# Designed miniproteins, single chains, part 42

Each design is a single chain, and the fold is of that chain. pLDDT is the mean over its residues in the fold that is shown.

## One batch from the design tools (miniprotein)

Design m1437
Fold by ESMFold2-Fast:
Structure m1437 (fold): chain A 75 residues (1-75)
Amino acid sequence: SVADMLASLSPEQQAKFFEIMALAQEVAARALFEDGLSEKEAVRKAMEVMREVAKKEHPELLPLIEALEEQLEAE
């Protein structure tokens, strides 16, 4: 699960993951309030940005972000 993956991360990896999460929240907020997107569309846009950032800067976090994306799509 996503929770199990988070628990297995080092403190440094957890810090990087939370940094990416903060960026995702900012992207979602802008999508909702500036672009007029729905909540579902804002979440999808935020997840896409998280994946792109992880792929470029923190590829070790990509499996966790992909698991989170799959969990959100299943819900």
Scores: mean pLDDT 79

Design m1438
Fold by ESMFold2-Fast:
Structure m1438 (fold): chain A 59 residues (1-59)
Amino acid sequence: APRPSREEVERLAKALGISPETAREGVLLADRLSPREIAERLGISVGAAGALKGFAARL
C-alpha cells in the first residue's frame, strides 16, 4: 500500500482532534486491528479509529 504523506496524516489528526503521532500509529494498525481494538490501544474514540481505518483503506 502507498505510504500516506506526512501532511495528509497531520491534516487528518487535526480534523479528529488527536496528535499526528497517534494518527500515524492508527493508520499503521488499520490493516491488523479492528476500529474498536485501535481505539482501545491508542486511547481514542471508536469514531476516530474508524476514520483512520477508512483513510488507510483509501490508500
Scores: mean pLDDT 78

Design m1439
Fold by ESMFold2-Fast:
Structure m1439 (fold): chain A 100 residues (1-100)
Amino acid sequence: SAARQAQLEAARAAARELAEELEIPLSKLLALVDAVAAGDREKAIELYIELAKIALDKAIENGEITEEEVIEQLKWTIEYGSENNKKIAEGLLEYLKEKK
């Protein structure tokens, strides 16, 4: 529908602004928008985790948040979050534990 196409174009425009603001890969953000639009939950979660890893690394490096604060928030999300948020938090927590 025309309304669905307008929403997708708006989401892609928002992705471009967010990529610029957060300095994250536009190609991955656009792929996430497309995965969400296609109803590909698994692909959307995978792409979101990859983008969140980049954003978290930058926030920690810039002193905006500590790794300890992130770990505490991720543990809370794993216990109390939605199914999708739990999957994302599990992936991010594993990444931080494997980061040497």
Scores: mean pLDDT 81

Design m1440
Fold by ESMFold2-Fast:
Structure m1440 (fold): chain A 60 residues (1-60)
Amino acid sequence: SDKIEKKLKVIEETNEELKRLWDEMKQYAKAGDTQKANEAYERMRELEKKSGEEMEKIEK
């Protein structure tokens, strides 16, 4: 049961940060800053990977 609470916290925090990064990416894309938009996209992918790793640690 404690594991479920920890997983929900990871999901909530990850979703909030992903929303912020997605908004940053869209803002840079609209401004024509392809480099910054790509950097934001890469940060989103890395965040998803780290979230998955944290979930795996909770399962152990």
Scores: mean pLDDT 84

Design m1441
Fold by ESMFold2-Fast:
Structure m1441 (fold): chain A 68 residues (1-68)
Amino acid sequence: MEKFEELLEKAREEAAKATSEQDLIRIVNKVIDEAEKLGLSQEEIDRLVTEVARIGAENLRAKRAAAA
């Protein structure tokens, strides 16, 4: 659990700094690779990917709103 939560916090920070959809895809792939190395389950990997996508989309949306 501790390793999952540590990776989740790292993933959240990286997703919040995403500047493009391509950057977000890179972050997702990195998180999946790290999760596999930690021996996390597919269920845990799915949770990580979902959270990264949510935060990344929110960050990109906020940037779009500021540009509008």
Scores: mean pLDDT 79

Design m1442
Fold by ESMFold2-Fast:
Structure m1442 (fold): chain A 83 residues (1-83)
Amino acid sequence: GARRLTEIEGAIRAALRDADAEVTVEATPDGLRVTVRVRRDADLEKALAAIEKILASYGLRIESREVTEEEDHVLIRLRAVPE
């Protein structure tokens, strides 16, 4: 439900606060789409590990991961599905 999406989004945003992260979590028919924008100089491996841990705590696994490096930011797009 909407409350669970808000909780997941808030948890990811809190975990990535030092990376000035913009976080969006959207429901899809098969699970969730998670979009995270972080600063170019952010510790990307640390950010990805934090996101994965949070999703796992909600019974979700990362099915696909797309990382796009832009001029001033990194865009992370994740597809998460039930375990």
Scores: mean pLDDT 83

Design m1443
Fold by ESMFold2-Fast:
Structure m1443 (fold): chain A 98 residues (1-98)
Amino acid sequence: MTPGARAVLEAEAHTALAAMALWLGDGETVLRSAEEALRAAEEALRIAEPEDLPRLRNALEALRRVLEEAIERGVLPEERGRELLERAEELLREVEEK
């Protein structure tokens, strides 16, 4: 597995954990997992091969939806949720420009 593919897998895994934590109402785990997913996505964006970018985009779109719902449901503090959401949107824009 390439370093880029591994970073994408880490972003996918942490996004899945954030979604599970959201279903359970566990805001602390949503926050931690989302932050870890964003860090992995940032690394993936720097080192990913073109073949990895569709998976990275899908992970970031899923993370964006998790964060939007977590804010709406009050599972995340609005300020922290909005910061993470803005970062996810920025990374999505960067993927689209590649």
Scores: mean pLDDT 87

Design m1444
Fold by ESMFold2-Fast:
Structure m1444 (fold): chain A 69 residues (1-69)
Amino acid sequence: KRASVEEIEAALRKLAADMRAQGYSGEEVATYIRRLVDWILRNDSSLSEEEKAAIRAVAERLVAEELAA
């Protein structure tokens, strides 16, 4: 569980960095991350409530970091 969440966080951080390098704004990166995570959570019924909460927490942390830049 923790390793999977850490891997998701690392992948989303890399995605955010790559998007920023391409000239996307923090608001655009934040919007993309939220939409991607929402899609995953709505379409993956195999995830436990704990895993869903952890993924949501990762997304909100990354969104806050992008908007605070």
Scores: mean pLDDT 77

Design m1445
Fold by ESMFold2-Fast:
Structure m1445 (fold): chain A 117 residues (1-117)
Amino acid sequence: MEEEVRRVARGLLDGAPGPLLMAIGVTGKETARNLAHFARAAGADRLAEKFEEISKKPLEEQKKFITDFVERLEAAMRELLAERGEDRPVRIKVKFADSPEEAIRAADELYEELLAE
């Protein structure tokens, strides 16, 4: 699990040479399944299997797991940057919404908050 989280973190850092500020709005209902597809695309097969398992759980358990994953991902990015001798900002925030339209609005609001800091 942790090594696969680090693999996803490395891919994101290599794709973004500057500050990495990410605001993610999600509906929650299909999010774990969508994250499983994302993890597989990144070569994180065990993490993908865990997201598939979580997609079968109650929504509140899915939200908790996704929140914990995002915090773990941010920590892994900071650790990798420290190992590389880099000190660029990394912030990842997630907000849950009841519809795709609300998820887009939530992402926009979180991104504005990240830019204000």
Scores: mean pLDDT 76

Design m1446
Fold by ESMFold2-Fast:
Structure m1446 (fold): chain A 89 residues (1-89)
Amino acid sequence: SLEEERRRKRRENALKTIDSIYQDLLDKVDEVVTDPARRERLKAKIDEAYELMKKAVENDDPEAFKKAQELIDEVRKELNTARARRAAA
């Protein structure tokens, strides 16, 4: 049906956006975070957020999506802090 086709296209576009965000965050961690332990911790959070986002899209789960967004926001805040520390050094 047209409705099923629209749902498939929405999921495809959402997954492409999620993949883009995932790669961008991983690249930024490698760019700004020099401490190996902190890098590993941030990448683990990014991996968790990525899996939650994929599950949210596949299962239409707004709670999983919200949790993933919160994890992404935490990562972005830590990246901003790392950038500020590098600029101050």
Scores: mean pLDDT 83

Design m1447
Fold by ESMFold2-Fast:
Structure m1447 (fold): chain A 98 residues (1-98)
Amino acid sequence: GQRVLDGLRALDAEHEEYRKLAEEWAKKNPEYGKMIEKAADLYLDPSKRDEANKLIEELGKKVAEETTPEEAERISKGFRAYAGHLAGEKRRQAALDA
């Protein structure tokens, strides 16, 4: 229904905004990019989801030392969205290689 379509559009817009925010921070700090890639690899294994989430939380804590807590929370959401996006791309590539 209309509510479902509106919700999906809102999620798509939010994911794009979060992804761009995470990419900007990764460009300034290559270590963040490496840790996001590590979280994406962990998200490929359902049993390691908690480890991936913990890694994203640790990144959020590091960012909180450099910015406001409110901004760090938004960036942490970006890290989760970007790691999820990268995990999806890795799954797609694995399917093509099989």
Scores: mean pLDDT 72

Design m1448
Fold by ESMFold2-Fast:
Structure m1448 (fold): chain A 80 residues (1-80)
Amino acid sequence: QSTATVTLPDGTTLEIEVNPNETGTQLLDKIINAAETSNSILADILKSLKNNPIVADAISNLFYESNGEINLAKLGDVIS
């Protein structure tokens, strides 16, 4: 297991636990769970994005592009 730093669209950073075989959808679930304790509105937005099939791929690409960093502010540019 490793940790990844996630930057949320509002600029908040959080850490999630990452396993080698996780999908973008699994990473998004961890981000939602972490965000829910600090920003319930953002967590609800992320839950709605979970139903978009493009979002999982975008999160995986952001993770690998940034060497284990996920910037969700950039996700809006990718999926919009």
Scores: mean pLDDT 66

Design m1449
Fold by ESMFold2-Fast:
Structure m1449 (fold): chain A 80 residues (1-80)
Amino acid sequence: MTGLLTRQSISSGIAAGSLRDSDPESAKKLEQTARENASRLPTEELKEYTLKKFEEAREKAYSLDTVDGKAIVDIYQDVL
């Protein structure tokens, strides 16, 4: 169950990172949705963990010139 939420946070993080410069409003909305989803988790530790995974994925995606399929897989492997 936590694994599915973590993967969703990573996916949202990748999208937010890739959109940061080209569509900052959509990136902010993805960040807000990730925070709202984390706020529904039963413990503070799970909330922090889920948000950390979102942030790590966002930072990795943002550091790349191009986010292709291989980059997405690599980010998943590194952040999971």
Scores: mean pLDDT 77

Design m1450
Fold by ESMFold2-Fast:
Structure m1450 (fold): chain A 100 residues (1-100)
Amino acid sequence: ALEEKLRAAEEELERQGRLTNQPGVTMEQIFAEIDALFRYIAYRGELALQRERAAAIARHGSAPPLDEILARLRKEDPVRAAVIILGLPVKEVLEKKKKE
């Protein structure tokens, strides 16, 4: 499930952060923490968007387009809108990295 992926990404980010908080940290360790952070941001945004779509389906029988969801959230919950907006480009970068 996506919630399990987010939890795994959060745990990995915490693990990498402990390694980079030690004397003699390497650039490879810093890049590993950045990669873990990007996965966390991507999965967090995807889960938030999935929950908003599920809630819309429950209320209206269908999910509105992404731009309508974001327009509503920017007025009602700007933090959640930011979480989704930040996750979208990070997810695209991770998908491209997986294919290369």
Scores: mean pLDDT 79

Design m1451
Fold by ESMFold2-Fast:
Structure m1451 (fold): chain A 86 residues (1-86)
Amino acid sequence: KEELEENARLVKTLLEDVEKAKDGSPFERDVVAALVRIAAAILKKYGKTPEEFKAAELLDQAAEAVSQGNYDEAIKLLREALKVLE
């Protein structure tokens, strides 16, 4: 399914961005947190499957973790979101 594949690619990109941001500035953290939150909002608004809605919940949690500087928790949540979207 192309929609789930595109969403999985988006989550993979966000995971890479979060991993790189671990050594970055607070500004980079805030930008990455905003991008993850935007992705969650898109999945909530336009999602059609239980997988998309579950991934959106995990992305919201990951965005909060990034904003708090908890990168390990954010990475864990993003990996869980990716697994849901498969």
Scores: mean pLDDT 80

Design m1452
Fold by ESMFold2-Fast:
Structure m1452 (fold): chain A 78 residues (1-78)
Amino acid sequence: MTPEELVARAVAELRKTVEKLIKEGKSFDEIRAEVARLVTRAAKEAMERFSYDEAVEFTRQLAAEARKLIEEAKKKLE
């Protein structure tokens, strides 16, 4: 599995989690906190599977996609 493929899978999991939390009536702050927790977990897994440089790049890409998901969630909650 390439780092790019792992990013795509992690983003799909984040999107599913965000949609679930919105349906459960969670606040924006709770959704943002859970996304941060999942990103941290994925970054740790990447550090165990990839080189340091690859894990750093994976984390940067995942964080960028997570920001887009958070912006989408904010619009849905407004």
Scores: mean pLDDT 81

Design m1453
Fold by ESMFold2-Fast:
Structure m1453 (fold): chain A 58 residues (1-58)
Amino acid sequence: SLEEIEALIEKYGSLEKALEHVRAQVEKYADNPVIRAVAEHELEHVEELLEEAKKLGL
């Protein structure tokens, strides 16, 4: 979990930016139900990591 948080921060600059990126993917692929479902699942995962990061004081 911590390693995933660090990797996302390194890649996107912050977890909030990672979350914004995934939200944009959901909107971009709204017309493709399979890709949208994958993006929605990733969105839930990033939201869980953001809550975990807040609990850790990150």
Scores: mean pLDDT 79

Design m1454
Fold by ESMFold2-Fast:
Structure m1454 (fold): chain A 71 residues (1-71)
Amino acid sequence: SNRDKVLEYAEEKIDETLERMRGKSRAERLRLMSEFSNELIDYALSKGLSEQEALTIQSLALQRLADRWAA
């Protein structure tokens, strides 16, 4: 489904963003997280997900990104 494709995209982008965050300042890491958030919303909407579904996936993905960075 398009939802499953968006979830797979989110996981791939979490891995990519975490790698890009290595050795960066706090300000640059926050910028990269913002970029990730915006790209994920745009992708979800491009796949025909509702705004509500896109926001839900974004919230969960940002939490996963934050948890994995803190580990």
Scores: mean pLDDT 89

Design m1455
Fold by ESMFold2-Fast:
Structure m1455 (fold): chain A 73 residues (1-73)
Amino acid sequence: AAAARRAREQRWVDEVRKQAEEMKNLTPEQLREISRRIREVREKNGPEAARKFARDLGLITPVYEEARRAAAA
């Protein structure tokens, strides 16, 4: 049971990592615009609204955060 749950989570993590690599190809300006919009929703409407907004944009919060950090480095 635990192994099956971890395998499922691992697959999702792998998908997240692939999206992170794709997001590294985004320009710093595009990442800034995305992060600014998500930040605005998050601060005003809370984490649930931010998650919905990210989903609507096809963005995964940890993926874009990591991509932005990599772009800044």
Scores: mean pLDDT 66

Design m1456
Fold by ESMFold2-Fast:
Structure m1456 (fold): chain A 87 residues (1-87)
Amino acid sequence: SLAERLRAAKTAEELARLLAEALGAPPEKYEEFVERITKLLEELIRKYGITMEELAELLALQAEGAEDPDNPAVVAQGEAVEQRLAA
């Protein structure tokens, strides 16, 4: 899963690569997304005094939470359950 890959990342660049992929960055702009996200993550680490490992865990938790409400398959499954309960 994305969350597991985020937790396994050792650098801001590795986190940025995973986030760029998850955001659906087009192949021709993938390198730009990675560079921008890497700089943002490094600034967050510096500004808040958190570790790389702490940032990776925070992003992994956000990915796990976001996948539940934003996943079209999960939404469709939820609607199907609601329809079955209404019948």
Scores: mean pLDDT 72

Design m1457
Fold by ESMFold2-Fast:
Structure m1457 (fold): chain A 71 residues (1-71)
Amino acid sequence: SQKDFLVALGLSPDATFPAPRGELLEVSFDGKTYRVSPALLRYVLSSLLDEDLSDASDEELRARAIALMKE
C-alpha cells in the first residue's frame, strides 16, 4: 500500500501528501512490490532529498526510491 511504501522510505504513514493520480508505478525492493503514484513519488523524493525531481523519469524515481530503502 501507499502507507507501507512511505514507511519503507522512513516516513510517517500518517503524513499528509497530495492525492495520488493516474496510473501507479511499481517499485520492487526486497521481494516486495509497492504501487505508488509517480506524482506522489516525485513529491516525496523531492522533499526527502531536497531536490527538484518534477522532471525526473519514472525509472529515475524508481532508482532513487530503491536507494533510499537500502538506507
Scores: mean pLDDT 69

Design m1458
Fold by ESMFold2-Fast:
Structure m1458 (fold): chain A 68 residues (1-68)
Amino acid sequence: MEEKKKEIEEIAKEVEELLKKNKASQEFIDGVRKAIEKILEEAEKDPEKALELMKILKDYVEQELKKR
């Protein structure tokens, strides 16, 4: 369980780096940060589900940053 929580935190850092590297809007950054906070709360109850949600969030962020 603890190892899954660390993996979730690592993906959260990767998402933050993607936002910074791609010069995302402050509104988008704030929204993603709130989503990360919610997923970290879920990790206390179900770390495997939280890990899946964090991977989905990372994919969502990558797709949104690729839009014109």
Scores: mean pLDDT 80

Design m1459
Fold by ESMFold2-Fast:
Structure m1459 (fold): chain A 75 residues (1-75)
Amino acid sequence: SMEEQQRAASYAGRQAYELLSTLSAEEARQAMRDPLSLLPQLDEAARQALEAQGPHGAAAIIGSAAREVVELYES
């Protein structure tokens, strides 16, 4: 359902943001350039949620989280 898909996307976004928040500003910028490279560092539940979104959707979710983290370093 749309609710299940949205919940999965929200969970994956939170997990990516939490992981990226523990990394350096340079690593967060790297994740903006190559979002899918973060996949092996995420837990299985987050990876499954991102797989459900497809490659473009997964990249958009991770890229958005990375952008938010970079903005914190620049504020």
Scores: mean pLDDT 81

Design m1460
Fold by ESMFold2-Fast:
Structure m1460 (fold): chain A 61 residues (1-61)
Amino acid sequence: RYLSDEEKRELIEAAMKKLPELSEEEQKKVLEIAEKYRAGELTGEDLAELLRILSRNLEKK
């Protein structure tokens, strides 16, 4: 679904808080997405990737 700027910010902040729990590659992706958001260049693909990273870490058994 389409997210508001507020919802996008919340997702990025949540991912940033989880950085120490993420793999090196996932940390790099989150940082790249956060920089794109600050530059106003965030795409739907970036949001989908961010959601996949968060979902995977949320579903850890």
Scores: mean pLDDT 74

Design m1461
Fold by ESMFold2-Fast:
Structure m1461 (fold): chain A 70 residues (1-70)
Amino acid sequence: STEERQRRIQRAVNEALDLVEEGVKQGKSIEEIVEEVRRLLDEQLPDLPEDLRERLLRSLEDYAEQLYKE
């Protein structure tokens, strides 16, 4: 259902946010962090439409960049 999909996306996003924050704390490159997030999304949301997947990846990349600027 749409609600179940939304909850699954929210859980994956929360895990990805934690991955980004941990990667930044460890001094990983943005490219390395994005690759790890991509793997997580492929594993957790294999059936996610390509446009949603790309929007999530871009949002998480922007978040990593923002954390490094502060």
Scores: mean pLDDT 83

Design m1462
Fold by ESMFold2-Fast:
Structure m1462 (fold): chain A 106 residues (1-106)
Amino acid sequence: SRDDQLKKLVDYVKQGKGDKAVDLAISILKSADDLTQTLHDILRALVEGVGEDIVTRADLKIYFQNQWDTLVSHKLSTAKELTDELIDLVKEFIREVSKEALKASK
């Protein structure tokens, strides 16, 4: 089920298995009937699983490093098409959330 996939995604993120988390997230998105809703479900699962503070730190770090005009979470929550650019953004975001989750566990 989607809930089982999201739980497994959160478990990989908590364990610092960023590459496995990325592979699973991209698999979820490629099988999605509603891309925007599925991205919202992934963001919610990460917030509920690792904490809003961890997700916010990852979001802000990417935002400042890239000098963007909008947060990653906003870019993801408003996405309507699964482009290569969106896939790369999802990869960067999930890896950064995983790194911040590991730091918080120390």
Scores: mean pLDDT 83

Design m1463
Fold by ESMFold2-Fast:
Structure m1463 (fold): chain A 66 residues (1-66)
Amino acid sequence: SAEAKALVAEAIEQLESSTGSDVEALNLLRRAGELGDAAATELYERAVRGEISGEELVARLRALLE
């Protein structure tokens, strides 16, 4: 949905900004998943487990905006 994509875009901003928050980024991804973005839920779960972070996480999130 457009709302889920907006949350993913905001999560990317939080991860890339020097004043951003990883905690806020993960909360935004969780909310995007609640709006029906199953890929955002998968990336949220992997990030919480420490399996994905940094530039790789940002790259995968950018792919969700296509």
Scores: mean pLDDT 84

Design m1464
Fold by ESMFold2-Fast:
Structure m1464 (fold): chain A 78 residues (1-78)
Amino acid sequence: SRAEAIAHIEEAIKAIKEGNFEAAIEHLRKALSLIDDPLLRQALQELIQYLENHSSLSEEEREQIIGLLEQMIKALES
């Protein structure tokens, strides 16, 4: 459901704020399995790959990623 997808994205945001990128990736993968929109799926897949390929993120990068995830939540609520 959209509500479950939103819940997983919210948990991913919390994990990113805590620096737990492994947990964030797991939550984003679960959200991906619940989303049918091809553009949102593409954006989420690219974000997952970015997080997997980076050992650390700057504060600016974390803010940008959180902003993108918040935009995805708004799209799913619409």
Scores: mean pLDDT 87

Design m1465
Fold by ESMFold2-Fast:
Structure m1465 (fold): chain A 87 residues (1-87)
Amino acid sequence: NLEEIAELLVEYLKTLYELQKAIAENAPEEEIQALADKYQETVDKLMELLNGKWSPELAKLMSKGVEAALNLDEEALKKVIEEIKNL
């Protein structure tokens, strides 16, 4: 279901951003661990639903979103999330 995939992709990107931000800000280990666990759960769910099947559009949005999240580019991430919601 494309809508479920889009929702999980948004959750994945937001969780990745939160995890990277927590690490960059030297958040407590307990907080970082909780975010890492949430990230892993989201990855597992996304991989299960996708079963290796990416549309070119979804793959491009994932690539842009991951880059924005890892670079802590909040504005770029927001733009990618809006594009995903409009799939």
Scores: mean pLDDT 82

Design m1466
Fold by ESMFold2-Fast:
Structure m1466 (fold): chain A 75 residues (1-75)
Amino acid sequence: AYELTVTLEGGVSIETILQIIKIVEKYNGTLASVDSSGDNVVLTAVFDRKEDAEKAAKEISKLPGVKSVEIKPAE
């Protein structure tokens, strides 16, 4: 499995968060966590296939308020 971590700017709109969730679901990912503590909002999702995680990451990176997107193998 592959873990996708999306770091969003503080004060990002709920609409952006909902769009990220829809993109994750579109590429057969599962939302694992949403952490709003600290300076940023961090969303984590899990994908079975690296290609699906990469497609989701590319689409998410185009959204306003996205600071970074990271993909790593899930342990």
Scores: mean pLDDT 81

Design m1467
Fold by ESMFold2-Fast:
Structure m1467 (fold): chain A 81 residues (1-81)
Amino acid sequence: SADEEALAQVEVLEDESASDEEIRRAARTLVALALSGRLSPETLERLIARLTKISTDESRPEVRREAAQEAAVALLLARES
């Protein structure tokens, strides 16, 4: 399902061993899923919470924080639509 795919992409963003390319790809996939309109409202809220935590965690590399921020913005816009 789209919900399961989106949750798997957030797990990549939370994985300390993931490469910068894997992080960027996961964020792009999350943006595409947000724009698809196929995510449940419950999954949207869970994803926004998890991505906001990553984007505000100053201990994480900038690439991860920026990727999480981009995905979170797309999900917030999907929630408003």
Scores: mean pLDDT 87

Design m1468
Fold by ESMFold2-Fast:
Structure m1468 (fold): chain A 60 residues (1-60)
Amino acid sequence: DPSLEDVIRRLHAGGASGETIARTAQTLVEMETGRPVPLLDPSMSLEEQIEAVRRLLREG
């Protein structure tokens, strides 16, 4: 199965908006951790979004 990082990188490469990437990341982290997480800032760079996802997964 693709990692959450791989999904985010593919969305960015496909031209998805920052809002779409942030929403997808939130949904996938919530599904994996079983807990609510805050929406990521859509203005974040790709690498900032990936690090935020890694942090949320470590904290869950």
Scores: mean pLDDT 77

Design m1469
Fold by ESMFold2-Fast:
Formats: C-alpha cells, sequence, structure tokens
Structure m1469 (fold): chain A 66 residues (1-66)
C-alpha cells in the first residue's frame, strides 16, 4: 500500500522537476545572451551575475506567492 503512495509522490516530483527544468532553461538562455553581449568584459559579467541572482530570487518569490 505505501508503495503506491511513494510511486505517486515520485511521479509528482518528476513533473515538478520538469517544470523547474523549463524555468532553468529560460534563465540559461537569458544568461547566454547577456554573456555574449558582455564579450568577456569582467565588469559586464559581474553585472550579469548580479542580475541572474536577482532574476532567480524573483522567480522564487513568485512561486512562494502562489
Amino acid sequence: MREEQERRALQEAEERGQLYAKELAKHKEWLDKMLEEAEGDQDKIDKVSQELTERIRKSVEERKKK
């Protein structure tokens, strides 16, 4: 009996993992584009890192709000 609930929980975790993977892919595309525009300029790269951190924080806050 417990085995059925564990299987269902695993399936739900995998579905949530796929949704988070899509969110991560979106952030990665943004990061790749911003890094390409920075062209190895360390000051621009540092700013991109800060914006990525803020973007991830906002994404987490939106999830908590839901």
Scores: mean pLDDT 70

Design m1470
Fold by ESMFold2-Fast:
Structure m1470 (fold): chain A 88 residues (1-88)
Amino acid sequence: MKTLTPEEIKALPLDEKLRILEEWGYEVLNKDKATEDSEIHFVIDEKDDFYYEEFRALYLAKLTGLKLKDVSTEVIEDDNIITLKRIR
């Protein structure tokens, strides 16, 4: 991970922000539908630690400047939601 300031990270184009999320171990399921105004939704497994995954999601939302929609076990397909699946 590059040592960028918070302002530099938030100023990155969407594709670079999604690349950061992929480097953190997430698969972007609807990359072609994603916009800078999209909310991010994290899909986790039922066996995952919800508190840890919620903390991680909040951290990444703050880091990228993207709006956190939800952390759940359900895949949500919506043109206004970026769906991120944890690949471990």
Scores: mean pLDDT 77

Design m1471
Fold by ESMFold2-Fast:
Structure m1471 (fold): chain A 82 residues (1-82)
Amino acid sequence: MSDEVMRRAIDSMRPRLEFMAEGKKKGKSWEEISEELAKKEGKDPVVTLSTLGLDLAAMWFLSQIAPPDLAAEARALVEAVK
């Protein structure tokens, strides 16, 4: 039960964290990453920046509480955006 819920949570947030990681790898600022994603999704950049922050915080939290394999995967996604 718990592992399935955590797996689905990771998978739902993965595309946004991968987008953040790609932006950071290219040397983009958080403002640039937020603006690009907002344009892609047709949303406000400020709202998008808040959503990215919440997804990153949630993924970090999962890296602390999830079973070892899922925690390692969540940690890798968080580390990729540093």
Scores: mean pLDDT 81

Design m1472
Fold by ESMFold2-Fast:
Structure m1472 (fold): chain A 84 residues (1-84)
Amino acid sequence: GLSDKEEARRLAEASLEAAKEALARLKEIKAKDPENGAAIAGAALATMGSALTAVTGAARAGDEELVKEAQEVAKEAGLNIEPF
C-alpha cells in the first residue's frame, strides 16, 4: 500500500489538477461573460477549495514545489493560502 506521505501527495496532485481546471474555467468566464458575477464567484470558490486541499496535502507530503504551485493557483483566484 501507499505510505501516508505518498497518499497525501497523490491527493495533492489530484486536487491541484482540479484547481487548475477550475482556474481555467474562471479565466474563460471572465473573458467571455465578465458580468456573470455568480458564475465567476462559483468558479473562484471551486479553484480556492481545490487549491487549499492541494496545499494541505502537498505540505503533509513535504513537497515544497507542489505547495508553491498550489499556492500560485490559489493566488490567481484571489486567495493567499498558508499550509497548517
Scores: mean pLDDT 81

